# Designed miniproteins, single chains, continued (2): the designs that were tried, part 59

Each design is a single chain, and the fold is of that chain. pLDDT is the mean over its residues in the fold that is shown.

## One batch from the design tools (miniprotein)

Design m6039
Fold by ESMFold2-Fast:
Structure m6039 (fold): chain A 80 residues (1-80)
Amino acid sequence: MQKYRLVVRPDIVVETEEEGRVVLGAWATQNGLVETREDGRSVWHVAGTEVGERLGVDSIDMGDPAALERAFRALAEPVE
């Protein structure tokens, strides 16, 4: 099975997209990038980060699974 490292957490190896999303969520929380909206939704503010630069976006809506999948694919590097 292919293993991956996320460029924002190269110290962690993941084997699935689900594991990668957990690592990304922890990174976003640790860097103070998560905004909780009044309706309880969470948005990641990634402008000025490597995530925002690689995706060409200023924010990621955690209610958009396609945006989270794109984030994983843009940030995950295969480990041999």
Scores: mean pLDDT 77

Design m6040
Fold by ESMFold2-Fast:
Structure m6040 (fold): chain A 57 residues (1-57)
Amino acid sequence: MEDIERLERATREYIELSSEEEAKEAENLAVRGAARPEDVPEVAEQLEKRTREVKEK
């Protein structure tokens, strides 16, 4: 499973459900937070959690 693919998907899903300001924060998190390939799955998981939080709102 490609971690980069998961991160890209998680970021896109969050953008679709969030406001423009929240979307740019997610993109910044994905780019900066996933500076190491090892961190990519963890960052993707954080974005998935944020997506759930947005759905709750």
Scores: mean pLDDT 69

Design m6041
Fold by ESMFold2-Fast:
Structure m6041 (fold): chain A 89 residues (1-89)
Amino acid sequence: MLEELAERLEEWARNLDFEALAEAIEKHRDDREVIGLLAGAVAAALAVREGAHPETPLARRARQLLADLEAGRLSPEEAAERLLELLEE
């Protein structure tokens, strides 16, 4: 259920649990709606981690991936790959 998944994503983002976020991205990489939720969670987690950086560049890139996914400019699989690349930085 998406509601239950969203609650888990918020918890993982609050705890900066990037391993759990990466695992969820890999499991749901063909699901546009779930990858969208994951992009938002990744952006939130990266913004917390980058709180000392004035521009939060990785969080901005995650938000751009979400925008591109929602606009149909990226497939869910391509967005998933790029999110995983952000988590390795």
Scores: mean pLDDT 78

Design m6042
Fold by ESMFold2-Fast:
Structure m6042 (fold): chain A 68 residues (1-68)
Amino acid sequence: MPSRDQLRQIVISTAQQLSKDLPESDQQQVLDLADRLVDIMERRGIYDPSTAVSAVQQIVDYVKEQLA
């Protein structure tokens, strides 16, 4: 079972990969939201990598919609 640090690594690395083509300010917003996601997932006892990846994808989509 991943520790909080391992969950954070999965979430942050996924956020970096999915946001790499965004402007620096938008990439930072994705990373800030990803940090919040780690806290939420830890509080709910969710450490599943596939759930983390899906949630980060939703964050990236949300940030992209705010750019339109």
Scores: mean pLDDT 79

Design m6043
Fold by ESMFold2-Fast:
Structure m6043 (fold): chain A 79 residues (1-79)
Amino acid sequence: SKKEKLLERLEELKEKYPILSEPLEELKELLESKELSEEQLEEIERTLEKVEELLEKNTPSSITAAALLVIGTILDLEL
């Protein structure tokens, strides 16, 4: 399922980028606990693609941008 693929991707990102482990774990817990629409899951997938691109650049500004995207996604899911 799309949700299972996103959870797997979050685990891979946590392992590869320990600096974002805490916000990525929080997003994972929200995904596991909430019933999300297919559209919401697709939006999260697109956001994680951008997060991965930013983390691959490995600059302080790109890492900060990646962290803010994850936090923004968490806030959108909590509202």
Scores: mean pLDDT 84

Design m6044
Fold by ESMFold2-Fast:
Structure m6044 (fold): chain A 73 residues (1-73)
Amino acid sequence: MEAVKAFIAAAQAAYEANPDDEALKVEAAGEYLTLLGVPEDLRAAAVEAVAAGDAERVAALLEEARPAIEAAL
C-alpha cells in the first residue's frame, strides 16, 4: 500500500506540472500496474491500450487484473 500511495502522489504532482504530457501519463500507468503486481502480459496490453486511447480495452484489462490489484491492496 505505501509504495502505491507514494507513486500516486508523485504521479499527481507530475500531472499538475505537465498535464498535457501524454507520454508521462502512459509511463505512469505502466509503473503503477507494476507496483500493483499485475502480470507482465496484462501490463503490456494495458499500456498499449492507454497509448491507443482505447478506453473499452483499458476497462476490460483492469477487470481482468482485478484479483492482482485486490491482492496488492
Scores: mean pLDDT 63

Design m6045
Fold by ESMFold2-Fast:
Structure m6045 (fold): chain A 91 residues (1-91)
Amino acid sequence: SVEEIKERAERAKKYAEELEKNRQTLVDEMQKLIDEAKNYTGSPEEKEKRLAEAKKKVEELQRQIDVDNSGIELAREAYEKAKEEAEKLEK
């Protein structure tokens, strides 16, 4: 039914929005790690160590962001397809 297609569209939209919110949290965490390492004002040796540790954590967060980006793209595509299906049935 048109109602079921509209519900599918709404679920896809909400899922994309939740993934976008999660992605923003990961981006904020990544930026915080980079800023804390770069703004460290102690010894050069300790700063290099902190930058290396931050780089490793950033790589882990980037993999999670990449997964969220793929999920957002798929969810947004599902939303648009369901929206088009509903519009075609409501002649």
Scores: mean pLDDT 86

Design m6046
Fold by ESMFold2-Fast:
Structure m6046 (fold): chain A 59 residues (1-59)
Amino acid sequence: TVVGELLRRGLVTEADVAKAGKILVEEGNDTPTPEQIAEKLVEMGVVTEAQLREARRAV
């Protein structure tokens, strides 16, 4: 998954992913997709849009 690739590259931590997922659940999304989690990580400033684009190319 794109989130798995971000973790593999060391661009995010498991704690960052968990935080993004919790925010999405609080916003009313009980089953966030990996893409939605990745986009939330960009909104949080943990990763850049360029880093997300490269991770998407690798999956």
Scores: mean pLDDT 82

Design m6047
Fold by ESMFold2-Fast:
Structure m6047 (fold): chain A 86 residues (1-86)
Amino acid sequence: MEEEIAYHLELIRTGSVSERAKLITALTLRLIGTIYDGASVEEIKREAEVLITALNEEISLGIDPDLNKRLIERVKKLAEEAIKEL
């Protein structure tokens, strides 16, 4: 997890706009897939944390801060609702 997060942060810091958008999309789909596949509470929390960490790094770089703050809140709510149903 730590090694994967470090890789994502490096990609956000050094990658192109397209590469960053592709990463955020991939992490979003991975979280949604994890929820729909009936994963454990721990797995849902882990995938949400990975996505939130990437979104926070975009905010730290000044990339769409208002949009990314709203996305973080939506991710938290989605994970909380999914966990409640388990």
Scores: mean pLDDT 82

Design m6048
Fold by ESMFold2-Fast:
Structure m6048 (fold): chain A 98 residues (1-98)
Amino acid sequence: MITVTVADLTGKKGETVTVTITVTNTSGAGTYDILLLATDADGRTTLLGSTTVTLDEGTNTINLTVTITLPPGTYRLTVLAVGEDGDSGSGEGTLTVS
C-alpha cells in the first residue's frame, strides 16, 4: 500500500516551481510512475509533469520541477503513484495560478 501527499502550490503562469510529494510505501521497494495532474472547475485535466522513481519502504520525498502553463485560476492538484506491480495511490492538493 502506498499513501501519497502533495503540498498546496502557488505560482504564476510561465513560472517554474518545485512540487514536493511525499509517498509512504508500506510494500517492499519498487519502481513507480509519478503523475502530477491539474483539474480546472470544468473538470478538464492537464498533465503538469511526470517522473519514474524507485520508492523504498517507508517515507519517500520526491521533488518534481514543473513549468506552470495554465491560465490564472484555482485547480485541483492530483498526484498519482502507479507501481509496476499494480500497487497505486493518490493524493490531492490545490494549485493557485496568478
Scores: mean pLDDT 84

Design m6049
Fold by ESMFold2-Fast:
Structure m6049 (fold): chain A 66 residues (1-66)
Amino acid sequence: AMKTFDYKIINMETGEVVYEGTIKAETVDEALEQAKEKAKSLGIKGKFRIVIYEDGKLVGTGFVEV
């Protein structure tokens, strides 16, 4: 069944949250993949930390370099 995840994309150099959104996915791994693609689409170069929440609970983290 599809789950709803909230996520943040954080610039690791500045600590700035550059994007917040919601993803519908079957798994945390699928949500992380979608969030990484979003980070790449922002047109900002750098290293980003991705944090994924389900019902307000931290369930996953990832990294992407653009």
Scores: mean pLDDT 85

Design m6050
Fold by ESMFold2-Fast:
Structure m6050 (fold): chain A 80 residues (1-80)
Amino acid sequence: SLLDQAKAAFEQGLAALSAGDVDGAIAALERSIELARQAPPSEERRRLLSRAHTLLSFLYRQKGDEARAAEYLALARSYA
């Protein structure tokens, strides 16, 4: 399913982050969000979107993109 693919992309993002690959983590997490948005609404989809946006907020802050970090944090809170 699209949600299973979104979950796999999220896990790929966590693996990239563990390896110190910030750009790879961002790409995988953005992919996870795109796939999750295409899936039917569900509690699991909502939680995945919240988690992915929270991590992207942190990663964009690490890259010095404070504006994008703030946008992702606001979106993460909207899914809480």
Scores: mean pLDDT 90

Design m6051
Fold by ESMFold2-Fast:
Structure m6051 (fold): chain A 71 residues (1-71)
Amino acid sequence: MEKAEELVENVLFMYEGGASVEGIANAAYETAKELKLTKEDVEKAVEELRKRGVPEEAIKAVEKAALEAIK
């Protein structure tokens, strides 16, 4: 629960701060790697980001980066 929420909060912080999609993706990669997220954690974070109104382009970049970090 907390690990997925950490990814959500970090992505929201970057997005609301005006970061590029590439910058958001990089933050997602590092967060997923540091916290050792599972595929389920990533799926949960993606669903939460969608509920909070993050654009689909940014969500796809986050999902790709996070899944790459955990393999």
Scores: mean pLDDT 85

Design m6052
Fold by ESMFold2-Fast:
Structure m6052 (fold): chain A 104 residues (1-104)
Amino acid sequence: SVDDSIAKLDALIAELEAAGASPAEVLAALLERTLEELAKTKDPEEARELAERTLQMLVELAAERDHPLAPLLAAALRAMLSQKASVEEMIATLRALLEAVRAA
């Protein structure tokens, strides 16, 4: 379920931060894990909810950690919600964000 996937992402954040991971490493790991889960998700509504909820978590985490990509993540979430993006477009957005996090 999407709730189970989100709970696993919350646990991953706690585990990585306890291990001393940087905010960029945590953001990248969340994006990678979400892309893996989206590839396995057959229901478009569940895929949409997972992508939106994960991006919301990334926005909150980046803002809380004062990460320079926080405005970019927030803009991506707003665009995704306002444009009623397809699952394919959401996956493309998350992949682009992963590359941006890795380059920062």
Scores: mean pLDDT 84

Design m6053
Fold by ESMFold2-Fast:
Structure m6053 (fold): chain A 96 residues (1-96)
Amino acid sequence: MKEKAYEGGKLLASNPDAVQAAARAAYEKGGITAAGGVSFLAHGGSMGDPETAYEGAVLLAKGGKEAADSPIRAYEQAGGKTAAEGVRLGAEAGGA
């Protein structure tokens, strides 16, 4: 699961604007825990840190399925397929 979280974090971190938008969307459904999960997932991906990415994945999943799904749906509609896939891999790694 750490490898899946790290791959998701790398995809998400490739677009900084996507990270901020995903954190906001996750916050609306899962609060600070879900938003923090997105931030840690992206930070782990950008810094080559699979453990931090996995911690982010777990926090995102703890925000609930709707918190994880909300950023994915928003990015798919906006054409941000890479960012959407990053969040999806993170949510799966964290058990959402």
Scores: mean pLDDT 73

Design m6054
Fold by ESMFold2-Fast:
Structure m6054 (fold): chain A 98 residues (1-98)
Amino acid sequence: SEILKELEEKFKEVKEAKVEELLEKEDEVVERLQELHKKGAPEEEIQAEKVLLAYIHYKLKLEGVDPEKNEKMIEELLKQLSPEYKKLFEEYVKELEK
């Protein structure tokens, strides 16, 4: 899937990103999600951006940035993910945990 390939590249970028880059990526993903909702984009595209946003919040939490806020955002996003995208989140989180 083209969407999954692009998502894999974005996860790699987030994994290697510093806090300032993560905050910039958070803003970018939020803006893309707003645009996708306005366009009535396919659910797969929306799911991909939501799982990426959850991963950004997870890494921000690991870096000690607003841990309680980021945890809440992760929980809200995970409730909106399909089982497939939730599994993808779990796989990428394992890579961050060694």
Scores: mean pLDDT 86

Design m6055
Fold by ESMFold2-Fast:
Structure m6055 (fold): chain A 86 residues (1-86)
Amino acid sequence: SKMEEALKVFDVDGDGTLSKKELLALAKALGIDVPGEDASVAELVELILKYFDKDGDGGVTEEEFLAVVEELKKSGRLAELKKLLA
């Protein structure tokens, strides 16, 4: 399903966790303004969650994840992210 594809994009190693390198690459691919390469994992997670939490309610819906993946596909950023993580 499209939702399973969306989740796989954000869990590129398939273990249910994201490394600092993967989080930084994802943030850059999403066009998130990061403070720099020295940003902590916690800072990167917060920035990514804010990007996904469009409602500002502290929750991320399946619909929000799917919308982000479709946007990345349309902009070609998904292909760049996959190259960076491969």
Scores: mean pLDDT 59

Design m6056
Fold by ESMFold2-Fast:
Structure m6056 (fold): chain A 75 residues (1-75)
Amino acid sequence: MEKAKKEKLLEEARKLREQAEELGKEAGEKVSKAVEYERAGNMEEARRYTEEADRLVRERQRLIRRYRELVEEVE
């Protein structure tokens, strides 16, 4: 039973790490779009993309914390 539980926790941790990586990439793309809209003078859209990037960064930080908790649980 312990081995099966450990395997499930490691698989969950791996998925969380992959999701955090994807969120980091998406946040970077949102920042890039915010800069583009700012250069075009569309400050409302620039702010929207900046806020979206901030949300993705916060979500990524939550996934990283969950990942660390799972790794510590396994160790």
Scores: mean pLDDT 83

Design m6057
Fold by ESMFold2-Fast:
Structure m6057 (fold): chain A 66 residues (1-66)
Amino acid sequence: MKLVLEDATVGEVLRKAAELLGVPLPDSFPHLDAPVPRFEVEFDENADPGEVYAALVAQLRAMLAA
C-alpha cells in the first residue's frame, strides 16, 4: 500500500494514515499545522497497522526535525 500527499499538513498526513490503516485518530501531536511539502510512504498491507502507524509518526517527527 502506498500513501502520497502533497501540500498537506502533519495533521492531514496523520489523519489519512489513520483512516487508511483503520486505527483511531491521534489524541495529540505537536505541530499538526506544520506544512509537509510531500509525504510518500509504502508499506506492506500484511504488516501490523499499529506498528506501521508508529513508524509513520516517527518519520514525520524526523522530517520536522530536519
Scores: mean pLDDT 71

Design m6058
Fold by ESMFold2-Fast:
Structure m6058 (fold): chain A 65 residues (1-65)
Amino acid sequence: SMEAERLRRMGERAQEMLKKGALTNDKKVISLGLQALEAVRRAKAGEISVEEAEDIVRDKEKAIA
């Protein structure tokens, strides 16, 4: 489904944030990546909407850039 594909893409983005943080030993970037990953998990569990999770992931990515 389109929602499943969106969730997969968000998970990939969150994992890239975590990889970047781990490679640079940046605790702030690691924390932002974990928060993005948690948003994806909450959307999969139906606790928040897929759109809310996308907004959270986008905001966390902006905080790194």
Scores: mean pLDDT 88

Design m6059
Fold by ESMFold2-Fast:
Structure m6059 (fold): chain A 89 residues (1-89)
Amino acid sequence: SAEEKAAALRDIAVEFANRLGALARQKGDPRYREAARRLMRTLAEVDPSDVEAMKAAMKAFLDELRKEFANDPEVQALIDEAKARIDAV
């Protein structure tokens, strides 16, 4: 159902945000935690009944994050994993 798919997308976003939070603590860099907050804000602005809009918004955010963290291989790997999980929903 659309509700189950929206829940799966929220779970992917929460896990991604939590992993960015862990990187923020490990590296002492607030940019990771701020990126996590921006993801959750992006998701909150989308109608949860529109699964395709949620997927598109999440992927657009991840593409922007990839540019911001272009020299961070750990963030690039997390983005690749998150995109694969989003595509599986």
Scores: mean pLDDT 87

Design m6060
Fold by ESMFold2-Fast:
Structure m6060 (fold): chain A 55 residues (1-55)
Amino acid sequence: MKVDLSNISKEERLKFLEAAKEALEGWLKTSTNPAVKERYQKELDELEKEIEKLK
């Protein structure tokens, strides 16, 4: 599939965002650096808002 915004379904966007959220949650669990954990938490909060808007 070509990278084309008009071809991206709501379901495909949700799947991508949920996968990104799972990756960030994994990184948050394994990270030892508190500054890095804070950035991942911020990204998670942002992703949750994006997912909520699409649902």
Scores: mean pLDDT 74

Design m6061
Fold by ESMFold2-Fast:
Structure m6061 (fold): chain A 111 residues (1-111)
Amino acid sequence: SQLEEEARAISARTGLPFEEALERLERIERALRLGREARALWDTDPALAEELLREAMRLLELSEEEIAEILGIPDFEERVWLLSEEYARRVAELAGLDPAEVDRELAALRA
């Protein structure tokens, strides 16, 4: 599968065990799908959209405290933006990018 090929490439590049790379990649992909579905549903079923957004954040391994802070933000677009930043951070980590550089780039997008 494409995910297995990507996980093997990540393992070879970063030294992360194949099974761990695959599990992280599968969680990130599922979180992305849930986030997209939540955005599509926000205007028609905001309660379901919030539930999907919560599950996406759990898949990205955010703490219950972090999830509560994000879901407490009244603006749905800001919640989706914060989820997108976490998604980008997880993908960059698997690509072997410096976390400090990733945080700098994400901060620049908010300026």
Scores: mean pLDDT 80

Design m6062
Fold by ESMFold2-Fast:
Structure m6062 (fold): chain A 80 residues (1-80)
Amino acid sequence: MKKVKLKVNNFLSSTRIEATVVEGEFEKGRVILKFEDSELKEGSIATVEDGVALPVGTKLKITKIDFSKPLTIEAEVLEE
C-alpha cells in the first residue's frame, strides 16, 4: 500500500482541509481533502478535491493523526 504523510495548513470547512504532502511516494505539494465523515479520526476516508501532489478523486484512509504542532496525518492511498 502506498503511504503519504500530510501537514495540515488550514481548515477550509468542517469537512475540508488544505494540506501539504511532506512524506511518501508522491510529489510533495498542496492538496485539498474532503472528509466523508465530519470526524478527523483513524479509519476516516478523505477524497482529494484539488492540488498538485495527488490526483483529484484519490481516496485516502487515515491511519494516524498527530495533534501536535503542526497537525499531521498519515494515510494509505486506496488503489482500485
Scores: mean pLDDT 75

Design m6063
Fold by ESMFold2-Fast:
Structure m6063 (fold): chain A 95 residues (1-95)
Amino acid sequence: MEEELNAAREAIEAGDLGEFLEHLRKALEIDPASLEAAELFIEAAEKFPERAAGFYLLAGETYELAGDEEKALKAYEEAAKLGSEKAKENAEKLK
């Protein structure tokens, strides 16, 4: 787990989207409700703006599974601002 999360963080710093997604996928296979993985999705949204809506949506889903509804709502609202209808729907359900 921690090794995969560390590798995902290094991939964000290097700008390597493919390595980031592979290592984060492995981490989420171990713990699908990882708060650290949700935080890494937020960082990825900032580093890869072309995919930011998708990453904010995934962060919201991960925070929701972890029981952090406040952080999930904030992530969904950011994804919705970027055009994610699914995130808008998910945000409305948490209100």
Scores: mean pLDDT 83

Design m6064
Fold by ESMFold2-Fast:
Structure m6064 (fold): chain A 79 residues (1-79)
Amino acid sequence: SSYLDRLGQLGIKYGVSPGTLATLMGYIISERTGVPVSSFQRYVNGLAFIGLLKEAEKYGIDPDELIKELEKRLEEIYG
């Protein structure tokens, strides 16, 4: 719940779609793990955030650090 609320607020703050957020999350997980970003492209529907947060946890990525890196990338691109 709190992670989904934070992701929703980032979408509002930067004026980006949930699909754009999910795409950037997939890139961050890919960069940190070496797994191709295509492995995460399936997470583009209403459950995308839940699926991507589970993938992050599977690869030992802290969801809080994932969301912080996402906010940093959003600020660099859209801020």
Scores: mean pLDDT 82

Design m6065
Fold by ESMFold2-Fast:
Structure m6065 (fold): chain A 96 residues (1-96)
Amino acid sequence: GPSIEDITRAIGRILRAIGEYEDLLRKFEEIKKQENPDKKKIEELIEELERLIEEIRRDIEWLREQGLPELAEEAERLLREVEELKKEAEELLKKV
């Protein structure tokens, strides 16, 4: 099985991903409050969300390979939330 150090690093990566998601969610909420949302800011947000999705997908694969299915399931829950936020950002982009 994975070492304590490997598990600690994995938890640290998931916590960082949660923080990044929360920052991007706040950024999206600020964009939505504008009367005329900036198309470039929405495009930049979508790019940031795509990067985060790819990072989380790599972490999920690694966690499953290390036999850490419970952490992988937590990362998969986060992935679904990030993917949903990206869909909402893409729908907003179509309206501006």
Scores: mean pLDDT 88

Design m6066
Fold by ESMFold2-Fast:
Structure m6066 (fold): chain A 97 residues (1-97)
Amino acid sequence: SASLEANATKALLQLANELGVNLPSAPSGYVTLLKLGHKLGVAEDEDLFRPLKIILGIYKYLKDNKINLDEIISTMPSEQASVLKDIFDTVEKLYKL
């Protein structure tokens, strides 16, 4: 839904802000994900068609840098927090991280 997409975009922008990454005004969630991955050094241009790889790269970046994702999520509105939790829980289950 449009509401889910908007909340996903806002959640990614808030995550970027908490990581000290300044991204331009809210594009689509997919474009926001790619740009965040680029800024964190975990995505390349060819990864545009590999969103799960980008999300996994971000998740590993958070772990390697000892960033508390749960603390970041706790600062978000519930709708945005829910989307971000669902994304990273899904990746963790798929890859046994």
Scores: mean pLDDT 75

Design m6067
Fold by ESMFold2-Fast:
Structure m6067 (fold): chain A 65 residues (1-65)
Amino acid sequence: MTRVVGLAIRAMALAIEEGGSLKITEKGDEIIIELDPSMQETIREAEEFAKEYSEVTGKKATVKL
């Protein structure tokens, strides 16, 4: 869990640096991470977060542009 939280914070910080916002929404057993398609660095970090979150929790995490 600690590493998952760290990845989430890093993605959010990178989103701010790229001039946008990262939205994380929980829908039942799924987390949906919504990003602007122009935020290329944030998208990469969000995908890493989604992978780690799914591996640690067994829940789904989806990146949407």
Scores: mean pLDDT 74

Design m6068
Fold by ESMFold2-Fast:
Structure m6068 (fold): chain A 96 residues (1-96)
Amino acid sequence: MDELLRKASIYEGEAREALREGKVDEALKYYDLAIKYLEKYLELNPEDRVAQLELEALKKAREVVAKLKEEGREEEALKAAQEAIDETVKAFQEAS
């Protein structure tokens, strides 16, 4: 596995774990790191459609969590982020 793709995967996992523990700020930090490494990977591999979909999903999850946190709706942010993660996992399982 490419080192950048591996780091993106690790940080996505950390973001998911942080969300399960109710740690919104840590989840946002790990989403930002996952996005950063996945964007660097895609600069070198722009044709990787699976990575493109993963990046879009991560950006969407991060935006939803950040917006709901800003509105003071942290419990709803955690639930919405978990639902977005579950939809992403389902899409990958159906595409595989």
Scores: mean pLDDT 75

Design m6069
Fold by ESMFold2-Fast:
Structure m6069 (fold): chain A 87 residues (1-87)
Amino acid sequence: MEELAKKILEEYLGIKESELENAKKEFKENIDEVIERLREAGKEEEAEAVEKAYELGDYLTGIALVVATLTQDEELVKKLIEAIKEK
């Protein structure tokens, strides 16, 4: 899962491995706002999955799901939600 999340972040945001720690920090500091914005957009299932990824410490998968949701990549969103639910 983490390897898939890293590839998604590199492909969609251009985030290099050296920048992943800063991306995790930003995600942790803004998690409440991220969840609220997803719920306001009617993305309740995505918001629940992001919250679960945060609780599991899987910050990269959480960020990848937010990116997939904002880019409207429905297939990737489904794949990431299913992977988070398996934990």
Scores: mean pLDDT 78

Design m6070
Fold by ESMFold2-Fast:
Structure m6070 (fold): chain A 62 residues (1-62)
Amino acid sequence: GMKAADFLLGIRGVGERLAQSLLVHLGVSTVEELRAAATEEKLRAVRGVGPVLAQRILAALQ
């Protein structure tokens, strides 16, 4: 499976620092784990993630 970090870095608006914060906050390492853990509420709890970016991440996971 693809690493969650590589996946997140491919999303517009996600830089290395924000990708790292998302991985730590959600406790995920793979895209499969990210898909299982990612909710709008959890994503938006991370500094720098607004509603537009949260929806972008969720859409990319589906």
Scores: mean pLDDT 85

Design m6071
Fold by ESMFold2-Fast:
Structure m6071 (fold): chain A 71 residues (1-71)
Amino acid sequence: SSGEDLARAVREEAERAGLEVRVEGPLTGPRIRVEVDGMEIELEGASLEEARTMARAAAEQYGGPITIRGL
């Protein structure tokens, strides 16, 4: 999946959970970094299902805003 596809999957799931989502920088690469409550997670070559699962877990655990960065 492209960084754009991964970022969209994370954003849709996080917004469904009621979290604020911020996207920073271009998503033209295959990688994204997801930042939640001081934690950083890098996604590269992940499936959209894995990205959504991670976003749901982060939403349940942290409840804070999510920042998505292109890498």
Scores: mean pLDDT 77

Design m6072
Fold by ESMFold2-Fast:
Structure m6072 (fold): chain A 75 residues (1-75)
Amino acid sequence: MEELKKKLEALEKFVKIQEEWLKTRPDDPAALRSLADAYKELAEIYKQMGDEEKASVLEKKANDYRKKAEELEKR
């Protein structure tokens, strides 16, 4: 349980830093993919903790960032 809490804390910090950086570079597909992956991991942790509602919200965020990255990579 403590390992999941520590990983959750690290991922939340990573997401916050990346989202702040994305405000200055909103069309960075690498940053968007990193955020998508981080939100996917957050969703999995919340699912393991039994918070299915929050996991669903985070999974949607992961999908949104992934789609945005894919759209920016298309010409």
Scores: mean pLDDT 80

Design m6073
Fold by ESMFold2-Fast:
Structure m6073 (fold): chain A 110 residues (1-110)
Amino acid sequence: SLLEEARALVEEILRKVEELVEKVLPLLSEEDKEYVLKKMEEMRRLVEEFLASTDPLEMARLLQRFHQIILDIFEHLIEKLPELKEELLKKYEEIEALGSRVMDLLEQAM
């Protein structure tokens, strides 16, 4: 179903963000680690709500909310790790493409 495909893609987005964060965490200050980990916790809660939902409209609103958290994480990482800017931008583009695909599936299910 469209919703099952959307859920699988959101789980892939979460996995990609978690893998990136795990790789860069050792390069961050204690304060920056706390900020990123707090944002990751907020993102996981929204993803859990998304995966539990059967309403495409609610799912679309949740997608917009966790997309904003992903943007907050990437903007923070790019500011604090400027040497990794090119790699971080490339990863963000990959995640944004997956998010666009999720939105297309949700709009088809509405």
Scores: mean pLDDT 90

